# Designed miniproteins, single chains, continued (5): the designs that were tried, part 37

Each design is a single chain, and the fold is of that chain. pLDDT is the mean over its residues in the fold that is shown.

## One batch from the design tools (miniprotein)

Design m17349
Fold by ESMFold2-Fast:
Structure m17349 (fold): chain A 66 residues (1-66)
Amino acid sequence: GQIAERNRAGALAAARQPNGRSAAAGAAHDMGKEGGEEGRKYARLAAGSTTPEEALAYALKAADAA
C-alpha cells in the first residue's frame, strides 16, 4: 500500500545520510511501531546492527511489516 511504499522510501533516504547506520536504525524503530510484533522484531535487529547496510536491510523489513 501507499504507507509501506512511503516507509520504504524513508528508510532508503535515511541510509543515504552521513550517519546512515544510526538514521536507518531510527527509521526502523518508528516503522516497527506500526508493524506490530513483526515490525518491532526487525526494529530491534536494526538497532543491534553495526553497519549501515545491515541496519537498512532490517529497516526495509520493518517497513514491509507496517
Scores: mean pLDDT 74

Design m17350
Fold by ESMFold2-Fast:
Structure m17350 (fold): chain A 57 residues (1-57)
Amino acid sequence: SEVEELRKKLEETRKQGEKQVAEAEKLSPEEGKLGAENLERVVQAMEDYAKKLEEEA
């Protein structure tokens, strides 16, 4: 289902994003913090969208 594909992509996005945030933090704590905040927004938006799809499907 589209919801299953979206959840799988969300998990991959979160793992990849966490790795990138860790690398950014090694270069600059400020870059790491901004990256973490952006990742949280993206993950939250994807999770909210998945919940809406599940409720409507």
Scores: mean pLDDT 78

Design m17351
Fold by ESMFold2-Fast:
Structure m17351 (fold): chain A 89 residues (1-89)
Amino acid sequence: SKLKQELQEKIAQLIGLRLRRIGDKLDEGLKKIKEAKKKGKEAEEKAKEELAEELKKLSKEILEKKNLSDEEKELLEKIKKLEEEIKKL
């Protein structure tokens, strides 16, 4: 039961970190779109394209486990160790 609880907790923490990164990128992108609206339609459309490409890049990095934060790397290592402990049961 303890291994199950620790694994669930670490997975939840990892999901939480990833959601925060997505939220931060969305907030940054939306702020850029708001500023671009003041400059005209072409600037607004470029800012929207930049946000879409940043979100695609972030999604790919998350799926490919690239450009991970130290906290994400630590959580992934802890999850891996807990999974190995479960396999030994």
Scores: mean pLDDT 79

Design m17352
Fold by ESMFold2-Fast:
Structure m17352 (fold): chain A 57 residues (1-57)
Amino acid sequence: LEELIEEARALLDEDQLAQAEALMARDPNMTEVEALALVLSARGIDPELARRLASTV
């Protein structure tokens, strides 16, 4: 799981990482994995990685 999170963070720029952070700040039940998966999906970045992250929650 940690490796998937690191891989996702490496693919996202600073603004996209801030978007994931904002999602977690708005929803206390949202995990970092879930937030990263949503940002990847919304941006169309690596759909397979986004699906793998989503499958862990």
Scores: mean pLDDT 77

Design m17353
Fold by ESMFold2-Fast:
Structure m17353 (fold): chain A 60 residues (1-60)
Amino acid sequence: DTLRADLEAAAKEGHPGAYRQLGLLYMEEGRFDEAAELFRKAAEINPQYKPVAEEAERLA
């Protein structure tokens, strides 16, 4: 709960690594659609994350 809230706050501040870490948490929970959305947001901030966003979309 606290970890997820902290990651969401950091992601809103524009930290792409926070979106990626939050996406990994959703993947562990089997929520691939939400994970793909979070990775996509990371890629919009930093294009280096485009490959992981595309991979997550394939899993969803």
Scores: mean pLDDT 77

Design m17354
Fold by ESMFold2-Fast:
Structure m17354 (fold): chain A 66 residues (1-66)
Amino acid sequence: GPKVDLEGARAWAERFPSAQSYYELGVGYFLAGEYEEAAEAFRRALELDPNFEKAREGLAKAEAAI
């Protein structure tokens, strides 16, 4: 997929809320070390798509890092 940066992911999630945009926001927060914010973004992705395996994995990693 395309390379994600935190500000771009945040802007995209606000304009086009989707499981994918929240997942990319979660990845951006995780790379920034903002694990609580990453976990929240991954949960939002899973609310929109409960079968989003990468978001579930991201949530588990973010929660383990808190």
Scores: mean pLDDT 79

Design m17355
Fold by ESMFold2-Fast:
Structure m17355 (fold): chain A 99 residues (1-99)
Amino acid sequence: MEEIKKKLEEVVKLLEEVLERSTDPLVRLVARHALEELSKLDLSDLEGTILTLEILLGLIGIVRGVLRLIGDEESAKLLDEVAEKIEELIKLLEKKLAE
């Protein structure tokens, strides 16, 4: 549980850093939405938490794809970092669910 909380805090901190570093409206929109969804997580519901994180990964994937299509590789890379940390968090949650 402590490792999950720590990883969640790392994801939140990274999203806050993305909001401070990015002026792109689409990046800012997805980061704000992710922060709001993460603030609503019930860690006693591991399956529901995993589903919410998977939905966020899907949204980030779509936005990242759009950014790359318009040539904004710098903004897309910021979302790559967020996606990586969310994937790490999902793996920790899946491991806890298997216990």
Scores: mean pLDDT 83

Design m17356
Fold by ESMFold2-Fast:
Structure m17356 (fold): chain A 60 residues (1-60)
Amino acid sequence: MIDKELLEKEVELTMKIMKEAVKIHSPKASEEEKKKAKEELDKLVEELKPLTEELNKQLA
């Protein structure tokens, strides 16, 4: 059985990652904003890894 709360957290983190990625690629963003967005994206990716592993275990 898939943990619905875990799935919701993965979706929320994925959406946040996409938002930060858009900032990094925005031509109107400052270099400092891009740097902060990249640091935030890296942190969100690290948070996503254990959630994805847990979901994969539930699917297997």
Scores: mean pLDDT 78

Design m17357
Fold by ESMFold2-Fast:
Structure m17357 (fold): chain A 58 residues (1-58)
Amino acid sequence: MLPDLEGIRDQADLVRRLAAEYRRRPSPLARELLEWIARHSGDPEARELARRALRELA
């Protein structure tokens, strides 16, 4: 992994970690971050994962 550009690919990993934390205990921070990613992430995969996590955790 040469450039830090591949680091932005961690959006999906970040969503998975946030969803796991939100499942463990609901927190306004985790929810707010998931909502932000779902609305503003440039990565459609990350956005779909965030929306799905929010739906599953509702």
Scores: mean pLDDT 69

Design m17358
Fold by ESMFold2-Fast:
Structure m17358 (fold): chain A 73 residues (1-73)
Amino acid sequence: MERLKELFGEENVKYFEEKIDEKGLSEDARRLAEAGLIAVANEYKAQGRELSDEEKKEIIDKVIDAAVALEKM
């Protein structure tokens, strides 16, 4: 959790947790989503790019949508 707070900020991590709870995702799906967020943040860091709060929320939404899709399988 601390790594996500450093990469996305506390408010965006809270948004992520609220979305996970809203979607009723399992612990496994939550871990997958957390790993996905870290991977995306590391990719942007490799590009030397800083994410805006708007972009961070878009990434969170996309990662959660992907986790929801995997739960259906």
Scores: mean pLDDT 77

Design m17359
Fold by ESMFold2-Fast:
Structure m17359 (fold): chain A 70 residues (1-70)
Amino acid sequence: MSLLEEADKLVEELKKLIENDESLTEEEKKTLLDQLDEFYEEIKKLIAEGKYELAEEGIELLKDAIEKIK
């Protein structure tokens, strides 16, 4: 799996977790989804610039966020 494919999969999983979190208001969900989209754009930029180590660190942060929400 490419770094981009891995990041996309993790972002989609996080979006579903945020959208299905009944403890969050609609405004809080929108804020978190917007922040997640910005973070994903940064990971894509790092990959495009050949900064793979930093992109991998970003992917690990996505994995950590998923684990903490579960």
Scores: mean pLDDT 82

Design m17360
Fold by ESMFold2-Fast:
Structure m17360 (fold): chain A 67 residues (1-67)
Amino acid sequence: MSEEELRKALENLEKGIEEAKKNGDRTVLLAALHELEELLEQAKKLGNEELIKRAEDLIRTAKELLK
């Protein structure tokens, strides 16, 4: 996965999480969390600290919404 593809995927997940938060959709939040964990591993393989931080921030947000 390229940095550009990863950035776009993270942007799409951020939008999905915001929509799921508004709707209380736990299924979408759980799916997004799983996908974010995979994207975090890809960001770590690329060594891109910005993308790693963005993925970690979104994972934290999704986990908070699942409480």
Scores: mean pLDDT 84

Design m17361
Fold by ESMFold2-Fast:
Structure m17361 (fold): chain A 67 residues (1-67)
Amino acid sequence: SEVARKLIERAKELFEEALKEKDKELAISYLEIAIFYLEEAAKLDPSLREETERLIEEAKRAKAQIE
């Protein structure tokens, strides 16, 4: 799905912005939005589930280290 691929791309962009962000609250917000996009991508295209699950785990680990 083209839409699912674009959601994954936007999630990756938000993840990179979160890593550069010095404001803890804003960084967490970027990671939460990234996780949301990845979950939506998996719902739209189940064949991307393995990739989206890996990225969600990575984002959750980054969020845990900030929180």
Scores: mean pLDDT 86

Design m17362
Fold by ESMFold2-Fast:
Structure m17362 (fold): chain A 75 residues (1-75)
Amino acid sequence: MSAEEEFQRGLAAAEAGDLDAAIEHFRRALELDPRYREARVALIALLRSRLAQDPENAEDRELLEELEKLAKELS
């Protein structure tokens, strides 16, 4: 499975309202291609949404901080 295929699966999950599945697919897309801007932007937005529902999720918070730092360094 390619980064592009994982990104497309993430979009499909998000359209279906499956936030958890969408986040997992976008994470895999970034594991396959760490410079995949579209996957990073989508993942940041979804992590913010999930953290709004569960503010004590340390894994989501740490991942969000790393992704936001990477976004600043890449552009």
Scores: mean pLDDT 82

Design m17363
Fold by ESMFold2-Fast:
Structure m17363 (fold): chain A 67 residues (1-67)
Amino acid sequence: SDAVVDWFNGQILAMGGEPRSLADVLGATAADPRFAKVAVLLRALDRDGDGTVDRADLVAAYRAAHA
């Protein structure tokens, strides 16, 4: 969906390559069903449970959501 694509591109630009809090990256989108699959995948990629995601995590979650 366009909203997911726009969100993804916005997060990639905002990160500038630095890791961010999962909560900050998801923001209000965690409650939006259009982002549910991406939210689940991002949480799964947080294997160490530290609650942070980097650019590679965002790219991996986006690609997996569209596989």
Scores: mean pLDDT 68

Design m17364
Fold by ESMFold2-Fast:
Structure m17364 (fold): chain A 77 residues (1-77)
Amino acid sequence: MEEELLELLRRALETLDSAAAEKAGDLFEKVGTEEARELARAVLERVAALEAEVLAERGASSEETLAELEAALRARE
């Protein structure tokens, strides 16, 4: 089971597969070894970072586009 958990965690890190992450979470609650806990933390940090990047990309897309437009208008004054 621990080996299966580690494989799922490594796969989740490499592919960021949500299904693999869910299975890893279920197994982690049953087998909370230090190695599994460390990998689970890495997976959660990576997912959180990507989610933050997606949210920032949407925000940056809107705010950055407006800033570029404002700069272009000011450059033509």
Scores: mean pLDDT 60

Design m17365
Fold by ESMFold2-Fast:
Structure m17365 (fold): chain A 69 residues (1-69)
Amino acid sequence: SSALEAIARAGEEMAPTASEEALRELQRAAEAARRGDFETAIEHVRKAGELSGGEEAAERAIEALRRAE
């Protein structure tokens, strides 16, 4: 889905600076999105952005998740 693709792209952008905790948050976001729980996915993407300094990448994924609802 476009939502999962957006999360994957954010993960790729964050990967060079992402901690294991940030990567776990992105995994949780993807799992929530697979269940159609986009509200929870948005929260996990936001957390990953905060942890990695990738807030811009996170916001792009969040916009895609909002469109998927």
Scores: mean pLDDT 82

Design m17366
Fold by ESMFold2-Fast:
Structure m17366 (fold): chain A 62 residues (1-62)
Amino acid sequence: AAETIELAIETARIADELEKLGKTEEARKFKQEAQQAMLAGDLERAREVLERAKRALEETKK
């Protein structure tokens, strides 16, 4: 679905920011989970991954 693709793109953008901040492994995991949710069309999982990524970025930037 278009919505899962949009969520995956936003998660990837946040993961790129995490990678710039030295959270390379965490960023890779978020990208992988977002891709998996997108391929499955799982909106709930896609949203959960995005929320976790946003939280991780906010915590890292503190």
Scores: mean pLDDT 82

Design m17367
Fold by ESMFold2-Fast:
Structure m17367 (fold): chain A 73 residues (1-73)
Amino acid sequence: MEELEKAKRLAEETARRAAERLYREGRLSEEEAREAAERAAERAKALLEKVAGDKEKFEKAVEIIEREKREVE
């Protein structure tokens, strides 16, 4: 499913940007930011894989991730 791979990449980028923002604000160290991004991405990917077979749930999950991405830009 091409859309699932796209959503996973979006989740990884969103987690990275959120962690980078916290690092720039001095709330996390570089190491803590890296770990936080990794954990957040893994959780989001697991959710996406779980709902991949349900179009409505998958679309809702993608919408949530896109909203989070907007909040960290």
Scores: mean pLDDT 79

Design m17368
Fold by ESMFold2-Fast:
Structure m17368 (fold): chain A 62 residues (1-62)
Amino acid sequence: SRALKAARALRELLARGVPPELAIAGVSATYGLSREALRAGLDTLRAGGSLEEAAEVIRAVE
């Protein structure tokens, strides 16, 4: 799903030290998902959530 690909992209960019705002902007442009949904997914990842949990949150907000 687009949400799972976006969650994986967010995690990879954060792991590489890309700032959250820039990661959200890039993933939003790439996958056509709202920044609001991606921020919710990023918050889930930062709280120690899985990719699957982050993708579920992205789908719920989008």
Scores: mean pLDDT 86

Design m17369
Fold by ESMFold2-Fast:
Structure m17369 (fold): chain A 56 residues (1-56)
Amino acid sequence: MEELIARRDRLVAEAEALAARLKAATDPAERARLEAELARVQDEILRVSAELAAAE
């Protein structure tokens, strides 16, 4: 459980950093990459959150 909490916290921080970069990005290719990466991280947060809920 501790590992899942730490992983979720790391993923949330990663998503926030990606969202901030996406807001500042002006290059279309960079925006597309950041958008795809943010979507991947959001999906992983949902998976870890479901695992945490099931472990409770």
Scores: mean pLDDT 82

Design m17370
Fold by ESMFold2-Fast:
Structure m17370 (fold): chain A 68 residues (1-68)
Amino acid sequence: MLSVEEIEKRSKEALETIKKMDPESAKVALEVGIAELERLIEENKDNPEMVEAYKKQKEEFEKELEEV
């Protein structure tokens, strides 16, 4: 299980990598990332702190997807 700090760090690194991609590749990577975060939210629904961390990261990915 990832800590909240590790979730934030990995999501930030992934987002920075995605921003360096061409728009088409970035869109696919963001869609895959959002789907994975949704799955993690469902799997960790009994842990409110983890759910909040994953929801925050999902919101950041969704915001980036709107800009691509």
Scores: mean pLDDT 79

Design m17371
Fold by ESMFold2-Fast:
Structure m17371 (fold): chain A 77 residues (1-77)
Amino acid sequence: MEEEERLKEELREAEERLRELLERAHELEAKLKEMLENREEVSEEEIKKVQEELDRAAAEAIGEAVKITVLKRELEK
């Protein structure tokens, strides 16, 4: 069957994953900001854990964004 259909499916999946990762990163960023504003009431370990989760989400989002760019280029021929 047509390669274009497979590329379109992969693109949709990558775009959905990117959207989910950006939403998660936004939530983690907001949580980190609140924790930093209340730093005296929050442990350094909890702050570091949220920062590490944000860093992971950002790295995964970059990976998906690169994949989307490649897939779009392939679909444009």
Scores: mean pLDDT 81

Design m17372
Fold by ESMFold2-Fast:
Structure m17372 (fold): chain A 61 residues (1-61)
Amino acid sequence: ASREEAEELERRGREAYERGDYETAAKYFSQAAKLYAELGDEKSAKRAALEATTAREKALE
């Protein structure tokens, strides 16, 4: 996994979130968080994980 792949997943998550597809957004943000963590980018991993949590909470409606 590369930083570019993590950034693309986070971008796809944001696009899904903007469309109201919160379930898909949560999956993309979760995958981005995992890749950032593997890369040692703790700040980006934490940000993406929080985005995933927010998307999951909205999906529960």
Scores: mean pLDDT 84

Design m17373
Fold by ESMFold2-Fast:
Structure m17373 (fold): chain A 109 residues (1-109)
Amino acid sequence: STEELIEELAKVFELLAEGKTILDVINTLDLSKQVMLFLSAPSILEGIEVSGLPEEVKEKLRKAFEEFLKEHNIPLSLEELRLNDLPGLVGQEAASELFKRLAEILKEA
């Protein structure tokens, strides 16, 4: 269901915010196909699009990523970035703050 997808993605972002890798998350949680497609996508934008989330939630996630990239002066689009590249680009602490914000967006949906 949509509610189960949202809850599962929120847990994923909570683990990423704790400094877990995508591989750690996959080994820890029994992830649905939709979440696996999101995590294995070639870009953040593609991951959001294939996630199966409601459009309003997708818009909030895109906005949160775009605002984060702008705040950190990263000259890359969501079409060029992978989720796992973020800690390497901005450091783990800043990436963890973003992942916490994404989890909060999902919990409020």
Scores: mean pLDDT 84

Design m17374
Fold by ESMFold2-Fast:
Structure m17374 (fold): chain A 62 residues (1-62)
Amino acid sequence: MRAGLVAVGLSQEEAAKIARELKEKKGYDEVGVTLEDTEEAAQKAAEKGREDGYDEVILLVK
């Protein structure tokens, strides 16, 4: 199962840590990470991730 993580207000390192935790704890085969500067851009990235065949998309806003 493939998951996409879209994050706003997180560093690349923070997002990578969360992606690793999701892979280890939830059993995802793949976790893709996208960093966005705004909630609007993150929402569009999440919709794009669903179109690109991710089984789940997780949006985190700080």
Scores: mean pLDDT 79

Design m17375
Fold by ESMFold2-Fast:
Structure m17375 (fold): chain A 90 residues (1-90)
Amino acid sequence: MEKVEEYRKKLDELFEKAKSEDPQVRIEAIKEIYKLSLEVAELNTPEALEVLRYAGDKLAELSNDKDFDVQVTAAVGLIGVAVAINALEK
């Protein structure tokens, strides 16, 4: 599934961007990760569910960031991804 592979690659790029020393760059990357995760959720496939779980795991790591605004942004994104995962699971 080409589209799922492209989303996975884009998420990996954004996770690298989320390692930036600039908290604003990390916040922007997290917001883009969340936006892509919502697009992935719309695919409603088992492969999309796996990509969402991957995004959730990475957002959980980012929710331990040293910057408070980055922590909150990642935590909000993680909650949204968790809700999407629950909606797709049976």
Scores: mean pLDDT 82

Design m17376
Fold by ESMFold2-Fast:
Structure m17376 (fold): chain A 75 residues (1-75)
Amino acid sequence: MEEEARAEVDRYIEEALKVKNDVSKATKYLRKAYELAIQASEEVRRHAAEGLRQVAKKKPEIETAALIYARRVEA
């Protein structure tokens, strides 16, 4: 359901933010958030894009990946 999908997206984004010094692992969590969001409603996709942009602001090492996924979710 909408709220469950949103919560799972938030969980993956939070896991990506918690990963320290492992760009590959953090990027895999961003990809999981993206894959979940594109299968959900437009509202969940918008929510995921916002979360991914916050990751980009907080983690320079995965900024490019986070911004790419944010853009793809909104497409």
Scores: mean pLDDT 82

Design m17377
Fold by ESMFold2-Fast:
Structure m17377 (fold): chain A 80 residues (1-80)
Amino acid sequence: ISDQLRQSYNQSPSMTPDQNISIGQGFYQQLQSQGYSQAASAIQYLIDRGRELLPTDPDMAHYYVQQGIRVGYHLVQQQQ
């Protein structure tokens, strides 16, 4: 895992929704570039669900984005 991506994960609880979506996209890009397409798709699904819910249910949007970040962090850790 990159130092930048690790730092982003550690700061995630204090970040705005847009910043957390960007962090999730960072994990997606890393898994995708390494050929872990199914893992990348799982992260993308959670982030997209968070984006969809943000205007109507910010609490559920936050939950899905945070789950995407958490899953992404664990998957990247397991692949290294």
Scores: mean pLDDT 76

Design m17378
Fold by ESMFold2-Fast:
Structure m17378 (fold): chain A 67 residues (1-67)
Amino acid sequence: SEAAEQAALTRAGELGQAARDRVVPAIKKIKELMKDPNVTDEEIIEAARKAGLSEEEAKALVDFFKS
């Protein structure tokens, strides 16, 4: 029962694994959007917020990729 073991391990690191599942695709999406010159910083921040990041986290990531 790999699913039962995975569930127990996921519970032990529930926030960490859920954060990775949410944050990793959001970061990937932000990087992809930032490569598009037609996309504004505001649009990237909004897309990141919709992906489950806070506005502050989204701003910090955009700022990091721009510097």
Scores: mean pLDDT 66

Design m17379
Fold by ESMFold2-Fast:
Order: structure tokens, then sequence, then C-alpha cells
Structure m17379 (fold): chain A 88 residues (1-88)
């Protein structure tokens, strides 16, 4: 897709990563969706955008839960909670 091409050209293209995450979520490919939400969350966290990063870590956790990956879901929920405290 165009968004996959955009991510290959610029791996830090947050908008393309989010569009891929949403696309895979719509297709019920939850593990792939979670992976793209994590990539976008990592970029926001590294740039000090803790509120935005927390939202995306929660989205990744929801998708890992739907994929049956409960331990990963718990891990990223905790990351979101820690970042929410930093954003406050």
Amino acid sequence: SWFEGAVKKDPNNVYALLELALHYEKMNQYEKSAEYFLKAADIYEKNGKYEQAAVLYRRAAENFEKAGQTEKADEYRKMAEDLEKKAS
C-alpha cells in the first residue's frame, strides 16, 4: 500500500504508521496493528510527547489482548500508565 511505502521511505512517519495500524485493526490482524501502534508510540515517547505515546501504548495493549497476547497487553498498559503520570 501507499502507507507501507511511506514507512519504508521514512520509518519515523507517524501518520503512515498510524494509518497502517488502523488498517490492520480493521482487517482483524491485531498483532500487526499492535506492532504499528508501538512504533508510533515509541516515536512520540522519544520526542517527549508522553500523552500521545500513552494513548498509542493503550491502543497497542488492546490489540495484543485481542490477539490473545495477555502478557504483552499488560506490559504496554503499564507503560501507558507510567507515561500518563509523566504527562500530568
Scores: mean pLDDT 84

Design m17380
Fold by ESMFold2-Fast:
Structure m17380 (fold): chain A 74 residues (1-74)
Amino acid sequence: SKEAEEYYKKGLEYKKKGEEYFKAKKYEEAREYYEKAKEYYLKANEIEPSKEYYELAIESDINAGLGDIILAIS
C-alpha cells in the first residue's frame, strides 16, 4: 500500500542519516536516527507484514544499541 511505502521510505531516509552520523562518530545523533528508522520500518510491517521490513527494523535496533554502548564507554 501507499501508506506502507511512505513509512518504508521514511525508514530508509532515517537509516541513511543514522549511517552518516555513525560514520562521523556522532553516536548520539546516529542512535536517534536509527531508532526513528526502526519505528518507521515497524509501522510499515504493521500495515504490510514483510520479512524485509522486520529485518530492517531489527538491523536498525542493533545499530541504535551499538551507538548507545559506544556512548556509554566513551
Scores: mean pLDDT 85

Design m17381
Fold by ESMFold2-Fast:
Structure m17381 (fold): chain A 85 residues (1-85)
Amino acid sequence: MLYTKASPEDVEEFRKKADEILKQAEEYAKNGDTEKLSELAREAIKLGDELNDPIGGIATALRVIGLQVEAEINKRKEELERLKQ
């Protein structure tokens, strides 16, 4: 076994940092900053690896990607509305 089992402290640390990532993701999605959302998704994966919760990291990254997709759809809707004669 090459990885350490997550301690209760690692689990709590992951939850706190994942919540911060998701809070930042909501703000970036609101602002339409899809590039920063991509960076946050990568940070979520790294966080999971560092705190021995790779599944939690992937799950958090998928939530960030969901917000990124929603922001991109909203951006495209705005562009279509601006082009409407």
Scores: mean pLDDT 78

Design m17382
Fold by ESMFold2-Fast:
Structure m17382 (fold): chain A 77 residues (1-77)
Amino acid sequence: SRKTLAEEERRDAEEYRAEAEALEPVSPELAEKYREAAELHEELAEAIEAGDEEKAKELSDRLSELESEIAKLLKEL
């Protein structure tokens, strides 16, 4: 259901926020990207609940791009 998918996205947002706090003293750049991911996951949850498939797809694509950037920063650690 849309509610279940949205709740999963909100859980992901919470996990990204917690990870960002843990990463702050190691890499402020990574922490910032994790906070951005948390924000996008929350927006995705809202789009899913609203049934806005176009916005959900756009946010999902932005998350994929951000995950690529996070992977690059992780390689530099």
Scores: mean pLDDT 87

Design m17383
Fold by ESMFold2-Fast:
Structure m17383 (fold): chain A 87 residues (1-87)
Amino acid sequence: GYKEKFEKLVEEFKKEAKKKLEEVKKSKDLELAEKVLEEFKKKAEELIKKIEEESLATAEELEKFKKEIEELEKEFEEVIEKIKKEK
């Protein structure tokens, strides 16, 4: 159903984001970190548009997911800031 499709898309997105965040933390490569953050933002926008266009989620579920995206984006920004301070 729509709920199962939404939950799967959210879970896969979060899993990939967390994996890339850990890779960035280990590499300490500023250029890679900035590129990964930009790709994350683009993928997040594309996924939000898909969810809205296909009506896969309620307004409340989508708003919760947007907050989770904002939290992940902040984690990437914090890692980038730490890399900048170490160089």
Scores: mean pLDDT 83

Design m17384
Fold by ESMFold2-Fast:
Structure m17384 (fold): chain A 103 residues (1-103)
Amino acid sequence: MKVTLYIGVTLHDGEIHIALVLKDENGEILETKILTFPADQADEAAAALVGEVRRFVEKYDIEKAVIRTTAEDAKHPAVQRVVDALRAELEKLGIPVELVVEG
């Protein structure tokens, strides 16, 4: 089964919102996880996200990861910290990463 991991990282109302969605080759959602942290807890958000990604990689054969954020949110240090930690972990796990920045 070909599985893609989608990770949305956004900033809303002073909070970092992270949505992890696993989809199969037909686009069906297999599993979803949502994490929310205050923007001043970017290191805690990054650590929690890395832990969830490791859990998903152990459970699913993930062929690709897609990280989604907005152009505005991508400029925020908290979002950059979380995205950088996520990319580093996925690269260590050998998972191809695509970054999608929506304007």
Scores: mean pLDDT 87

Design m17385
Fold by ESMFold2-Fast:
Formats: C-alpha cells, structure tokens, sequence
Structure m17385 (fold): chain A 58 residues (1-58)
C-alpha cells in the first residue's frame, strides 16, 4: 500500500498551502488553507485506520 507516501504527500501539500496563504496575507486564503490541511490530515488518518481494521475505504 502507498498509504504512508500518500500521508506524506498530504502533509507536504498542506504545509505548502498554509505557507502560500500566509505569504499572500489574505485571511480568507489562510482559513481555506488551514481547513484544507485539517481535512487532508483527517482523511489520511481515516484511510490508515480503514486499512488496519480491514474495512472498505470511505
């Protein structure tokens, strides 16, 4: 499974998005970047849990 690589990719993408939003100085963009990062991490965690428990992916 590539879940570990997918998790790393999600973390990297989230980190870059937050950095770009901060650089832009746009508060709407900052909130969007934070929301995206939170969802990406939660999604990756759900996929890992699903794999461990043998349940179908959501």
Amino acid sequence: MKLEEDLKAAEEAGRRTVEAARTSGNPVLQRRAEDFYRRAVEGARALLEAEKSGKPLP
Scores: mean pLDDT 72

Design m17386
Fold by ESMFold2-Fast:
Structure m17386 (fold): chain A 78 residues (1-78)
Amino acid sequence: SESLEQAFGEPEKKLEELEKKLPEATPELLKEAEKLLEELKELLELGKKVLGPEGLERLEELIKRGEELIEKIRKAIA
């Protein structure tokens, strides 16, 4: 559980930092958010082989947050 928290901690912190930048949304922020989402999806694919249901659910929650962030950035720069 602790090792899983460490594995998710870095992507989660990165997501939080990008979410903090929403008031100054730019095309560059969108690109960073899209890159993070791709990294999270890759981590989920790898995780399917080693993670239990709780770990997979946590990754799916982070992916959902990333998708919501991208939607918010797109609306802010439109």
Scores: mean pLDDT 80

